# Designed miniproteins, single chains, continued (3): the designs that were tried, part 50

Each design is a single chain, and the fold is of that chain. pLDDT is the mean over its residues in the fold that is shown.

## One batch from the design tools (miniprotein)

Design m9708
Fold by ESMFold2-Fast:
Structure m9708 (fold): chain A 93 residues (1-93)
Amino acid sequence: MEERVVEIARKAVEEFIKLLEKGMPADEARQHALEVADKLAKEEGLSDGEVTVVRTAVIEAFDAYVNKKMSKEEALKVAEETARERYRRLQAQ
């Protein structure tokens, strides 16, 4: 399941970067990416806690890309690292 959480987070991040490159406003791209992440996570049967992990990873990656001006590769790494850290914390509960 950890790898599925990471995969969904990465896909959502790639989606908002694609939308930003097409000229979509940042807030709209972020909202669309979160909707994509939520849909994919629910289709994979993720728990509410795991859905929250995916959403958190997408939000952190968005901040890294848009506000901290990090590269696409760095934003994807932030999404992966955040998803893994938050997933492991969730499993420890």
Scores: mean pLDDT 85

Design m9709
Fold by ESMFold2-Fast:
Structure m9709 (fold): chain A 110 residues (1-110)
Amino acid sequence: MEKADELEKKADSYEKQGNFDEAIKLYREAAKIYYENGDFDKAEEMARKVAELERKKGNKAQALLTEGDIAFERGEYEKAIELYEEAVKIDPNNKKAIFNLLIARHKLHE
């Protein structure tokens, strides 16, 4: 029942407090709601904040996965593949990165 802008403001507050885990969670929820409402610019902005915070936490593979998802949504399939391949190289057990890589490769070869 929370609006995307309310989740974004809560996420901004957690980020300022250094609570990156809660900020990432709320930015992801805000991104989903913005996307469902057709506000793709705000959804991408939230996803970029997630990637930046994942990098600050040292979660480079997860940051690359999120950046790959942004490229994929933009139709930049070659860029998405490169980002997903780097994510899989860093974390070979990341099932989501492996799955998204396969989907991006399939899209590029359609």
Scores: mean pLDDT 86

Design m9710
Fold by ESMFold2-Fast:
Structure m9710 (fold): chain A 65 residues (1-65)
Amino acid sequence: SMAERKQKLIEEAKKILEPYAKSISFEGDTLTVEFEEITLETIGAILRAMGLLFEAGASLKVKLV
């Protein structure tokens, strides 16, 4: 189903970001990720996650803390 596909895409986006993120939260249709540092690897992860979230119809909010 579309709902199952959406959830899988969101979980994949979380897994991509999790190794680099200080915190991750998902509320409503928005995935919020906080980073302490942004490197080339982090930028790559953000771009991949954005692609998955776009397919899921969800938003990404990035914070540097």
Scores: mean pLDDT 85

Design m9711
Fold by ESMFold2-Fast:
Structure m9711 (fold): chain A 70 residues (1-70)
Amino acid sequence: SERVEELLKNFDQKLEEAMKIKDKKRAIDYIEYIYQHFVELAKKILSEEDYEKLVKEVEERVQKAIEEIE
């Protein structure tokens, strides 16, 4: 889905900005904040199938980013 790809690109951009934050706790807090807002937005605008796909992709990105910060 083009909408899923567009949302993932926007999320990747925000995640990259978050990972530039030098304070580890602030970086993680900001990642959690953008994750929550993206998931809530996606639930409102995407089909159930596209929503599940986006959530899985975003969760993988979040996990990798947090592991790299820690």
Scores: mean pLDDT 84

Design m9712
Fold by ESMFold2-Fast:
Formats: C-alpha cells, structure tokens, sequence
Structure m9712 (fold): chain A 91 residues (1-91)
C-alpha cells in the first residue's frame, strides 16, 4: 500500500540520517552531527530540541563502545516517537 511504502521510505531516511550523525560524531564534527540529527527528528515529526539528545546519545554510545546498538535504539525511538526513550538514552 502507499501508506506502507511511505513508512518504509521514512524509516530508510531516518536510518541514513542517524548513520550520518554517528559518522559526524566519530569525525569530531559536532555541528554536522547536530544538523543530521535535526533532520532525523524533523522527518520523525518530533520537536527540534530532541536533536541535541540524539547527538548526546550517539556520543555516549561511542564512549561506551555500544554505538551500533545506540544507533539502532535511536532509530526505533524516532520511528515510535518515543521522546522519553531518546532522552533516557542520552543520559
């Protein structure tokens, strides 16, 4: 269905944006990470303020050696509009 395709496209776009944000964090490009995170929360239909929590969660994941798991959790929280999950993952 068209609705299913729209949801799959949205999932793919958010996934790419979270991956780009993680790559930017790894490179020390915090401004680039924040820009990708802002787009991810926008596509998810969430408040722009959550972009800072997305970046913080990815930074924490890298520090703890759990970055791929953190990126996957962020994708799921963004898709489910789980603002509290995103904030908790950020610390």
Amino acid sequence: SEERQKELDRRAEISQLVARALQAVRAGDLEGALEHARKAVEVAGLSPELAEYVVRALQKGLEEGTAPQTATRLLNYLLNKDEEGIKKLAG
Scores: mean pLDDT 89

Design m9713
Fold by ESMFold2-Fast:
Structure m9713 (fold): chain A 76 residues (1-76)
Amino acid sequence: SLDLKLQNFISSTPKRSPNMTKEELNKQKIIAVNYIVTNDLLNHYQKEIADALGVSQVTLERWVKFLEETKQIYQD
């Protein structure tokens, strides 16, 4: 269920704080984008995911495009 996947994502993903380092923010970004792409959540729960991460939907879309262009999403 997509609802269960969304709830698991929200419960396991720490909210962004001003005390997070640039490296921690980048790791959170990569992990979050890989999870939402792998589970096809972007087309269903963009606002809920963006709110959970403390970013705008536009910022979330830019993260996906950036990581896709740099192939960080598809590197194992």
Scores: mean pLDDT 68

Design m9714
Fold by ESMFold2-Fast:
Structure m9714 (fold): chain A 91 residues (1-91)
Amino acid sequence: KVEELEKKVKELSKKARELIKQAEKALKAGDLEKAEQLLKQARETVKELADVTNEYISLSKDKKKNQEVSNELSDVITDLKKLEAQLKKAK
């Protein structure tokens, strides 16, 4: 169970970062509709990442790994917020 959650955290983190990157590219290209759609998907993925990360931490006794997944979640949330601010300025 813990190993499955660890794998899911990694998969969701990778997906969130890829969606954020794609949204940033769409925004730079002036495709605001695509940027909004990708950002919405990134937000949904980050919500899932937060839920899975919290479940992983509640079950895992590995303090170092728990800190690493918490830091990664915080970094992804920060990148998402930065992109949301950029999209608002572009409108």
Scores: mean pLDDT 85

Design m9715
Fold by ESMFold2-Fast:
Structure m9715 (fold): chain A 86 residues (1-86)
Amino acid sequence: TASLIGKSVDDVKAVTDAINEQLAKLNVAEKLEEAAVTDLINEAKAKGEATTSVALTGTDGKIHNIEITLKAENNKISELKVVDKL
């Protein structure tokens, strides 16, 4: 979400909450856990950008292939994108 831009990439809870808020807006019933978000953060810190794809169940009962992209610059979030690829 836009509210995370410029915030510390190390705030696992804030990043997790923002991803889950975007998932809710996409009508995804399942939530991403902090452990999976920690892996994404570590890759973004190492490479400047990380993308992961996760299969999550939507409120429609269908499996959605969700793509999450996190970009980090100077240990701060520069971009967070959550896309439904169903």
Scores: mean pLDDT 83

Design m9716
Fold by ESMFold2-Fast:
Structure m9716 (fold): chain A 90 residues (1-90)
Amino acid sequence: MSLELPPEEQQKLLEENKAKAKAEGSDVTDEEIENAWLLQAIAAAAKKEDEAVAKEIEELIREAEETKKYKEAAERAKKLAEEAGIEVKL
């Protein structure tokens, strides 16, 4: 998906996601939307490097969608990726 775009275009998509959530009356904060984007970026990087780590990150995404605690999920996913030696290009 859009994570293959240059950083400037990735930033534009992040801003569009914030605008969409606001328009839909979402109770998700801008910080949680940013962390949801970061979580998806980490998941994409992990999927290319290590399927087991990618699976754990996918479970964190599901938990975050349920609880709306994307910041906690993103921090956990980042630690899992770093421990596995997966480089996340932001």
Scores: mean pLDDT 70

Design m9717
Fold by ESMFold2-Fast:
Structure m9717 (fold): chain A 88 residues (1-88)
Amino acid sequence: LDFLIDDTIIEEPVVVNLKNGETVTVTVTIKTGKEGEFKVTASLLDENGNVVASTSAVAKEGETVTLTLTNTSGVDGNYTLVVTLTKL
């Protein structure tokens, strides 16, 4: 993650327990106070910080997006869900 971008907002990471093939759904409402378009990225990280799944959508300030991630790692366990908003 590049922390040098002023328009990037990182939600607090959440640990989720997921079996292989299990899904997690994230609903994000963009409330930054800044006009424009944002790239919403949801990533699922394993215990070593490796990205095992990632998806993204583009939405405007005030819009809500729903993102779904599937654990395709082949391993049941604890994963860290990270959501990042980057201004375009």
Scores: mean pLDDT 75

Design m9718
Fold by ESMFold2-Fast:
Structure m9718 (fold): chain A 85 residues (1-85)
Amino acid sequence: SELEKLKEEYRKKIEEAEKKGDGEKVMEEAVLELAEYEGLDLEEVKVAIEGQRMLRAGEGQENVVNYALANSKPEFQQRILEALK
């Protein structure tokens, strides 16, 4: 779907921006656009994006899962964990 393409494009943009030191701004823009497009909670999208960033930085899967569970509402935890697989 168009949404899946948009998510993949933003994932790549965030990775490139992190290498340049602009990651925070691009991540903020991605969170706003993805939340608006999907009707998702902004905090859910933020936690999922940060979790993916932690995985790319070499954080262990267990540590990233623990971060996601600590920083998300119970209603969103399953969706965030699926995004981190």
Scores: mean pLDDT 67

Design m9719
Fold by ESMFold2-Fast:
Structure m9719 (fold): chain A 87 residues (1-87)
Amino acid sequence: MDEEIERILKELGLEDPRVRELVLEGVRRTAEANGIEVEDVPIEVAREVAEAAKRYLEEGVPLEELAKKILNAPLREVFPELLRKYL
């Protein structure tokens, strides 16, 4: 999982450690919300979180606000549905 997340982050040009930690946190929250292990979360969930982070950064959102925009509603509402789509 971690190595695949690193690959996604490099592909998207996201090299800030805070963005990497945010993607990991999104994966952890998805696992917790669905009662599964982090390793069982589809890599597509990590990609969705990383792509959302890239979009917000390109829109000029500060790194400090990324967690609020990505991890809170409406994205919080899609975490269960994302897992159902990719499992």
Scores: mean pLDDT 71

Design m9720
Fold by ESMFold2-Fast:
Structure m9720 (fold): chain A 107 residues (1-107)
Amino acid sequence: MKYYIGAAAVKTEDKYIGSAAVADENGNILAEDTVEVPKEEFAGLTDEQALSYVAGLAAARAVEKAGVKPEDIVDSGPESFVRAETLEEARKLARDKAIELAKKGPT
């Protein structure tokens, strides 16, 4: 069975927030996670680097929650990640992206 990850990240006044969701090949969400990291932890890094990091951290946590094997996850690369403007949007976009990639399949 194959699994798909959608991730989103947002920059707020004081922190970077990542959200991620894991979907099965039928588009069912198995797990979601959200991580918040203070901006001072990324002093000297670009927004793109910080957003990518928190999205990846959220994705790793969501995979652990789902209890799926890393080798069963489809690597969609940059297509699995979107930038959001709010925390609510980040959670929604992460879910929507996981479902989108599941419907597209490993083609």
Scores: mean pLDDT 83

Design m9721
Fold by ESMFold2-Fast:
Structure m9721 (fold): chain A 95 residues (1-95)
Amino acid sequence: LNAQYQADGDAALAGARAHLDETEKLIEEAQNSKDVEEKRKLLREAGIHAIAAAVLLAGADYFSDDTAAVNELRQRISELFERIDKLEEEVKKAE
């Protein structure tokens, strides 16, 4: 039972990391794109992955005793949402 809860927590942490890695990749692709419509699409997709990571992290926080990993991912989520918001504002001003 305890081993199963730890495994569920570890899986949620791994899933959150994977979604944050995809978020960062999509942000980089958006920054490198010259097409305003493509930038918006990539930033929207990045936002969806960041939300998925936040949901998985809530599960990980409940099941995992790795408070350092949970806090690290929580900080990454906050930083990535700020990067998305900044880039969306830059795209909006370029209209």
Scores: mean pLDDT 82

Design m9722
Fold by ESMFold2-Fast:
Structure m9722 (fold): chain A 98 residues (1-98)
Amino acid sequence: SSSQATRAATTVGGRTNNPDVIQALEDASRYARQAGLTDLADAFDVGARVARNSTNTVSDDVITQATQLIRQAGRYALRGDTSQATQLLQQAADVVTS
């Protein structure tokens, strides 16, 4: 759901200000908008904005894993698969909070 996506994206952004994660969230938002998934695109945008204002950092391994999950979420969003995109975004949130 859009509420689940927003919570997951906000969690990711709140845990890291890493530029690769921010870029992946911004790219995923653009892909979701291209697919007409406005609520999901807004969730990714909120996540990116929270990340830009975060002072937190996590390990490079966690950054790499979260970035790959968000990139996959963006690809599913581009295909119109909101459920898979939201699930991958939730997995990214779980990785950054573990």
Scores: mean pLDDT 89

Design m9723
Fold by ESMFold2-Fast:
Structure m9723 (fold): chain A 60 residues (1-60)
Amino acid sequence: KLEEIKELLRKLLGLSDEELASIKNLEEAISVLKSYGIEVPSSIKNYDQLIEFLKKLLKE
């Protein structure tokens, strides 16, 4: 599931493979989103919730 998050982050933010390789868990993925100015709801507690959130951002 972390790999799915990395693919969504690549599509949303255009992250390099090197940047994506640095993301090891949910907290690091959320930190990257915040560094790009994306506010992540405190309700996001697991990979499935983050995946749905990222899909909504891509669909907007």
Scores: mean pLDDT 79

Design m9724
Fold by ESMFold2-Fast:
Structure m9724 (fold): chain A 85 residues (1-85)
Amino acid sequence: SELEKKAEELLKLAEEDAKELAELRKKGIKSREELLRAIALELRFIGNGFGAVLLGEKVSKELGEEMAKRAEEAAKEAGLNVNLL
């Protein structure tokens, strides 16, 4: 379904945002520009991840749960607390 595809697209964006944030944090934030980038990535991750979970849940409880689990794993990899949402 279109909702399922959109949920996967949003989750992929969230995973990409989390991965970039994780790399920035590993290297250490040394400039204002890097700090602003980290903040932007965290906000994008929250929006994309939450959107994926909500759209997934509209398709099925199973898909919503799967999206939530994958978003949680990406959050953990980025050094974000698993309970950020």
Scores: mean pLDDT 84

Design m9725
Fold by ESMFold2-Fast:
Structure m9725 (fold): chain A 89 residues (1-89)
Amino acid sequence: SEIKIKAGPLEDVAGRLVARVEVTSEESGWITVRLRNQAGELLAEETFYLKAGETKTILVPVRPGETVIVEFRKDGELVATIRLTAELP
């Protein structure tokens, strides 16, 4: 509830499937985004500060047939989780 998240579709960018995920904070604070695979292994981590109403775009690469779990923490607390799956044809 402290953040709004908008996940876009997976799009082909130079041979990579990438989703644009927009994060908007309702209150100022530190946001940590962690990308994990289905086994729970950490793929990437980014930490940034957002002011109230500010939006940051995160690029989430997903390989065909893979699922990436995107965890959002605000000031150290888990506030949202999104699951992005690139289906095989």
Scores: mean pLDDT 86

Design m9726
Fold by ESMFold2-Fast:
Structure m9726 (fold): chain A 100 residues (1-100)
Amino acid sequence: MKIKPPEFDESASVEEFLKEVLEFLKELEEYIEKNSDNVEKLKEALEILKELKKIVEKRLRYAESDPSTSKEDIERLKELVERIEIYIESVEKKIEVLEK
């Protein structure tokens, strides 16, 4: 199956956005684990992770520009960006090891 990132609603609440992104991230993590020896599938997953990071960063910028957004919600979005970055680095290292 091709994993396709869902269309996230930028107008959704931070809680709803985080729930959808975290559910998708869990699905993507399972796909990476099942395909841990397949370089092409890991590269596909890596590109999806990079796209997901851009989506979360865009939502974070929107939240920071909205005075009604709580500091706690902004921090949650920042933590999610950091988690995705760590996962990207982990997948990149797996690809590098497999290409040796």
Scores: mean pLDDT 80

Design m9727
Fold by ESMFold2-Fast:
Structure m9727 (fold): chain A 73 residues (1-73)
Amino acid sequence: DEILEKIKELLEKAGFSKEFIENVLEYAKTLSKEEKELILIVYKAMLSDDEELWKKGREANEKISEILEEKEK
């Protein structure tokens, strides 16, 4: 999965532990393509110095939270 590879590379570049990266990827593989894209946007925003990307990351994180709440019902 190309999106999972991008998430892995991004987290590795940021210096996250192997265990943390594996946990994120295990969780992300249970998600739809659209949900994986939202997670990628959130991590890109968190690791950037760009205020516009921070805003996009916040909006994407709110969408993920709504999807997760619906899945628990």
Scores: mean pLDDT 72

Design m9728
Fold by ESMFold2-Fast:
Structure m9728 (fold): chain A 58 residues (1-58)
Amino acid sequence: SVLDTLSPATRALMIGRLVAEGLSRDEAVKKLNSMSREEVEEMARRAREHHQRSRDSR
């Protein structure tokens, strides 16, 4: 899957964002596995930008 091509850190950021939106970890992983390559890359980009700007949740 596209998720297997991502770094563990990027994957963790994407899962963390979905969990923060109210999904369980299992639901977050299932959602990411159902997304297209383009959607996963877009979400990864946004997650990285959000992580760089938001340091209040760590």
Scores: mean pLDDT 72

Design m9729
Fold by ESMFold2-Fast:
Structure m9729 (fold): chain A 83 residues (1-83)
Amino acid sequence: MIDEREVRLALADILYSLGKIAEEKGDYETAAEMFEQAARLYREAGAPDDLVAEVYRHASDAYEKAGKTDKAEQLRAEAERLA
């Protein structure tokens, strides 16, 4: 049987890694989208709140660098709520 939780964790890890690569290349909008998706999947999989908060902070920082200030503030608030 396919374990939905394991699939979500694996996909979250892949998206987080892709986000870091995009960030290193200066593609902050792509990085932010990857980190946001990773954070949602980690949360759905029951990952620790501290981990989810850290990934949301990465997404927020990337959105800020991409000029998406409203989205950055929203995800910063999500991170603060979790940690």
Scores: mean pLDDT 85

Design m9730
Fold by ESMFold2-Fast:
Structure m9730 (fold): chain A 72 residues (1-72)
Amino acid sequence: MITATDDLVVRASASDDAAVVAKAGDRLLPFGRTTDGWLEVFNLTTGQLGYARAEAAEPLLGERYDELPVFE
């Protein structure tokens, strides 16, 4: 589990143009990653699915990033 920060923006879809669906301090459960650089997360604080840039999340996850299933 990771915490949402200003550096880890969570969006409603895998797009930089999608609406932000998490606030800093929200508790996130990463459950997958995409081949095009997105991390799939479940926001435990709000009950919403979201997407974050994998490059922003990878330093927070470390080895756990490699353990996440790849979708697509």
Scores: mean pLDDT 74

Design m9731
Fold by ESMFold2-Fast:
Structure m9731 (fold): chain A 77 residues (1-77)
Amino acid sequence: MSEEEKKEQIEKIDAYYEKHKNYAMAALLYIDIDFEKAVEYAKKAKGKEKTVVLSIADLLEKQGRLEEAEALREAIK
C-alpha cells in the first residue's frame, strides 16, 4: 500500500471512530493497513466489542490467516 493510500484509509478510520467510538471496527479497518494498530484497538475493546473482535478473528481464520486470528483472540483476553 502506498503512503498516500495509507493516509486516505487512516482518515476514513478516524472519521468512522469519531462518529461511532467503536474500537472493534477501528481494529477491523487497520488489519490490512497496520496490524499492530489493529491489535492495539482490539485490546481496548470492551463488552459487545469483544464479540465483534472474535467475529473478525473467525473471518481471518477462514482466510487462512491463523496467526493474525490468534493475535486478535489473545488481545481480548
Scores: mean pLDDT 76

Design m9732
Fold by ESMFold2-Fast:
Formats: sequence, C-alpha cells, structure tokens
Structure m9732 (fold): chain A 113 residues (1-113)
Amino acid sequence: MEGAAAQALKAMFEAIRKGDQERVDSAAQALLTILEQAGVSKEDAELFVEGLRRVAEAFPEEMEKIISAKTFKEAANLAADAGRKHPELREFAERLKQVADKAYEKMKELNEK
C-alpha cells in the first residue's frame, strides 16, 4: 500500500506540473483506490486528493519534499513541517496525517497482532 501510494503521489505531482490531465486523473483514481482499501472514506479520500492538487500547484517545492517520502508516515511528517512554515498547508497536513493513521491501522489489522 505505502509504496504504491508514494508512486501514485509522485505520478500525480509530475502530471500536474506537465499539465497532463489524463495522467492526473489516472494517478488520482489510483490514489483514491489505495486510500479506500486502507479504510479511508470516499469523501475523505476525495478531499485529500483535491488538497494535494492545490498544494502541488501553490507549493511545488514543498510537494517535491513530501512526495520524496517512502511511506505515508514520512509524508505526513514532512507535510506537518511544511504546515509550520506555511499556514495555508496546515489543513492538507492534517488530512494527510489522518490518511496515514488510517492506512497504518488497516495494515496492522491485516498483518495481525
């Protein structure tokens, strides 16, 4: 899950930078599927994907740092750091943390105690 999510995040960011709408839509759909499989509600997943689009457009340098993460937890920590520097990113950072927490709990359930 986390590796596939990191690849989908990276693909979506690159597609946004290039203005490649077909690749943006494809990467967004892959992300939504991964998040739903991790137990994130469809509404929360869609809000996260939209937040990601806005951050990639407004703060490309911070997004490059976030997508360099190998796990959702690392990405959430980097987003929290960005939110401390840029108050506009706080809402996105909070949503990413919620997604990371849900993905971690779902993975823990699937791999047992």
Scores: mean pLDDT 73

Design m9733
Fold by ESMFold2-Fast:
Structure m9733 (fold): chain A 64 residues (1-64)
Amino acid sequence: GLSDETLRAMAERAAEYYGKPVLSLEEMRALARGEGNPNKEVLQEIADKLIEIGDEIEKELKAA
């Protein structure tokens, strides 16, 4: 699974993009474990956006 540091960075980026917190760290951890009651439409949009943000963060960490 993803590290807590990576999940927090992803949450911060997502919050900045939407101008508000999208998901809490605990909610992101639950999604990473496949837990929770899925609203499939919202879950898919959030997952796609988190994947984009995660890829950008990984590229930045590799460049640093």
Scores: mean pLDDT 61

Design m9734
Fold by ESMFold2-Fast:
Structure m9734 (fold): chain A 68 residues (1-68)
Amino acid sequence: MPPLSEEEIEMYVRLALQELEEYKKNNIVPKTERQKEAYEVMKKVAEEKDRAKAKELIREYIEKQLAE
């Protein structure tokens, strides 16, 4: 499996934080199991103070989705 670059992971962290902000602003409730899982990951990323750990959370989530 090709590795994700550090820059790609940082981009995904920023996208997750942006998506979570939109969910909160619009009071969007995750409806499917897939959406609930993604929302939970976004919350953990937002709550993580260590950027390296936040990037690891995103990496783990992506790898889990690819592994099935």
Scores: mean pLDDT 75

Design m9735
Fold by ESMFold2-Fast:
Structure m9735 (fold): chain A 68 residues (1-68)
Amino acid sequence: MASLEQVRQVLQEAVNKLMDQGVHPTDITKQQLLQAAREILDRSGLPEGVRQSLLQAVENVLNQSYAD
């Protein structure tokens, strides 16, 4: 199962990737974070089931944070 620490690391990498692309942290949308997280996980080499579990956990965290 995905740990909260793993989810936090994926989200941090997603934020860093978007900032590297010129997006300010305050302007980052839920959809941009989900897309970046998916791309990071696809490149991670993790097993498919682990990647799906982490992506679902990321989406759940973002749903709580953005509440819309």
Scores: mean pLDDT 75

Design m9736
Fold by ESMFold2-Fast:
Structure m9736 (fold): chain A 60 residues (1-60)
Amino acid sequence: MAKDAAELVVKAFPDVAQYSQDTRNKIIKFVMQEMKLDTNNAALLQEVEKLTQQLLAQQA
């Protein structure tokens, strides 16, 4: 699930907010693969990226 992946990114990489967007995207794809999510699903990938960015922005 996109939200679960986004929460795992923030939880596993607490300093992810300090990383560049490119590094965050790489981490997001890696977490999605570890969670058995399809990184070729553009809609799912975009949703995980969006939720991760929103969680980081709300914490900042």
Scores: mean pLDDT 75

Design m9737
Fold by ESMFold2-Fast:
Structure m9737 (fold): chain A 106 residues (1-106)
Amino acid sequence: FSEFMEELAKEVVEKLPEVEELEKAIELAIEKFKKYAEPEEVKIVEEDVKRLKEEAPDDVYAWAKGLVGLVAAYVLLKAHKEKKTLKLEEKKELVREVLKEVIEEV
């Protein structure tokens, strides 16, 4: 799964090569995440984004990995809240679909 996430981050950088675009994509992903997440979970994500701004402000790959990780967390949380059990391949497909939606909105 980690190899899959790394390949997705490379694909994301190809489509959104600038940190400013990735930050917008992350903001869109946070809005999706907030629909299912508890306030404490949202705070953790917001702190992770703040850390990216402080430690990796120009590292496009670090921001892309952050986006992919957030989208994966959203997919897993949504499935859990909807009481759905997803197979590994189904999780991968949903992560790709949500990433495509978020990237197209930027």
Scores: mean pLDDT 83

Design m9738
Fold by ESMFold2-Fast:
Structure m9738 (fold): chain A 114 residues (1-114)
Amino acid sequence: SLTEQLRARALALLDAAMADPRFLPIREPPDPEVFPTLPEVLDDPVSLGQIRDAVESGEITTADELIARLRQLAANVERLLPADDPRRQTILRGIDAMIAGLEALKAEAESAAA
């Protein structure tokens, strides 16, 4: 489970991402008026904001669950943005950096518990 310290650090990382203009396209759920075929393409249209709120509410209770939700967000970006969209690569690299940061925080917390 997310320890209090790991949860606080994860929230700080997610809040920094929410403030980052690179992640503007993924802060909110995809707009059905912009993406009318959304239910045919995405069965889980999660946003960065929803992931952040799920950590704060205690819906996401483990680092592995949080990493899995960020991987789902990355998969959604790959489905919604074409391969030649410059935002796609920037957002995907940013999500990969968040996952790497969370894996490092998890390893640090496990070392502190030993």
Scores: mean pLDDT 79

Design m9739
Fold by ESMFold2-Fast:
Structure m9739 (fold): chain A 94 residues (1-94)
Amino acid sequence: MLEEIAKAILDESLKLASIEKILETLREGIESVEEDEEVKKLLLEEIDKTKELDEEEAKERIKKIILAILEYKEMKRKGVPKEERLKKVKEILE
C-alpha cells in the first residue's frame, strides 16, 4: 500500500514540476518537519545522490525516498522505537 501511495505521489508531482523542483521540495520538507537528525541526514544524502542520476534512475530513487518518508511516519505513528525506524529507512534506501 505505501509503495502504491509513493508511486502516486511521484506521478502527480511529475505533472506539476520537474525532477529538480521535486527534489528541492522534498529537501525543504525534510529540513522543515523532520526532528530526527539521523533520519534527516540519511534522506538529504539520498536527495544529493539522486541529483547525479539520469532521469529514469532519478524517478526510481525519488520513489524510494518518498516510500522511506511514508514508512518512517507510519512507524513513528505506531510508536516503533527510533533505532528500528532508522533501520527500516536504511533498508528502503539501501
Scores: mean pLDDT 81

Design m9740
Fold by ESMFold2-Fast:
Structure m9740 (fold): chain A 87 residues (1-87)
Amino acid sequence: MNPKELAVDNTYSLEELKERAIKGLTKGSEQLIALAEEKGRADLKEEIERLTKEALEKINKAKSVEELTKVVHETEARLVRIMVELS
C-alpha cells in the first residue's frame, strides 16, 4: 500500500469531505427520484426526498470525519435498498 494514498485521506478537511458527500448524495438522489417517477413509485420518491433532506442536514451537522463517514454509510445502505426495490 502506498503511504501517500493513506495520507491523502487524512489531509482532506472536514468541509471538503462534506462537499464531496453532498455532491454525491444529490446526484444519486436525483437519479433515483427520476427512476421512481418513471416506475410510478410516488411512495419511494417521497422516501428518497425525505432521506436526502435528513442526510444533508446530518452531513452539515457532522463535527468529525467519523460522524460524517457513519452518516454516509447509513444513507448509502438505505439508498441501496430503495434502488433494489426500484429494480
Scores: mean pLDDT 78

Design m9741
Fold by ESMFold2-Fast:
Structure m9741 (fold): chain A 80 residues (1-80)
Amino acid sequence: MKIKAKVVEKIDENKLLVEIPEFNMKVLVDRKNAGIFKEPLKDAEAGDVVEIEGEEEEIRKEALELGVDEGIELIKEAVG
């Protein structure tokens, strides 16, 4: 299937805040380590909408893994 992902904000050259409306998710994506999101996002800028192709379960799994990794990093920074 094809899932639309919207780049909400470009945090730095490699980090993008991406919204996936179909999954009701926002994920922080590093262009260097983005799995299936890497190619669609490689030249993306804030405000761009990209299409991610794959099976729904695969796309959802990758998005959850990205969201979990960033959530863990944010918790480590916030909790100390």
Scores: mean pLDDT 69

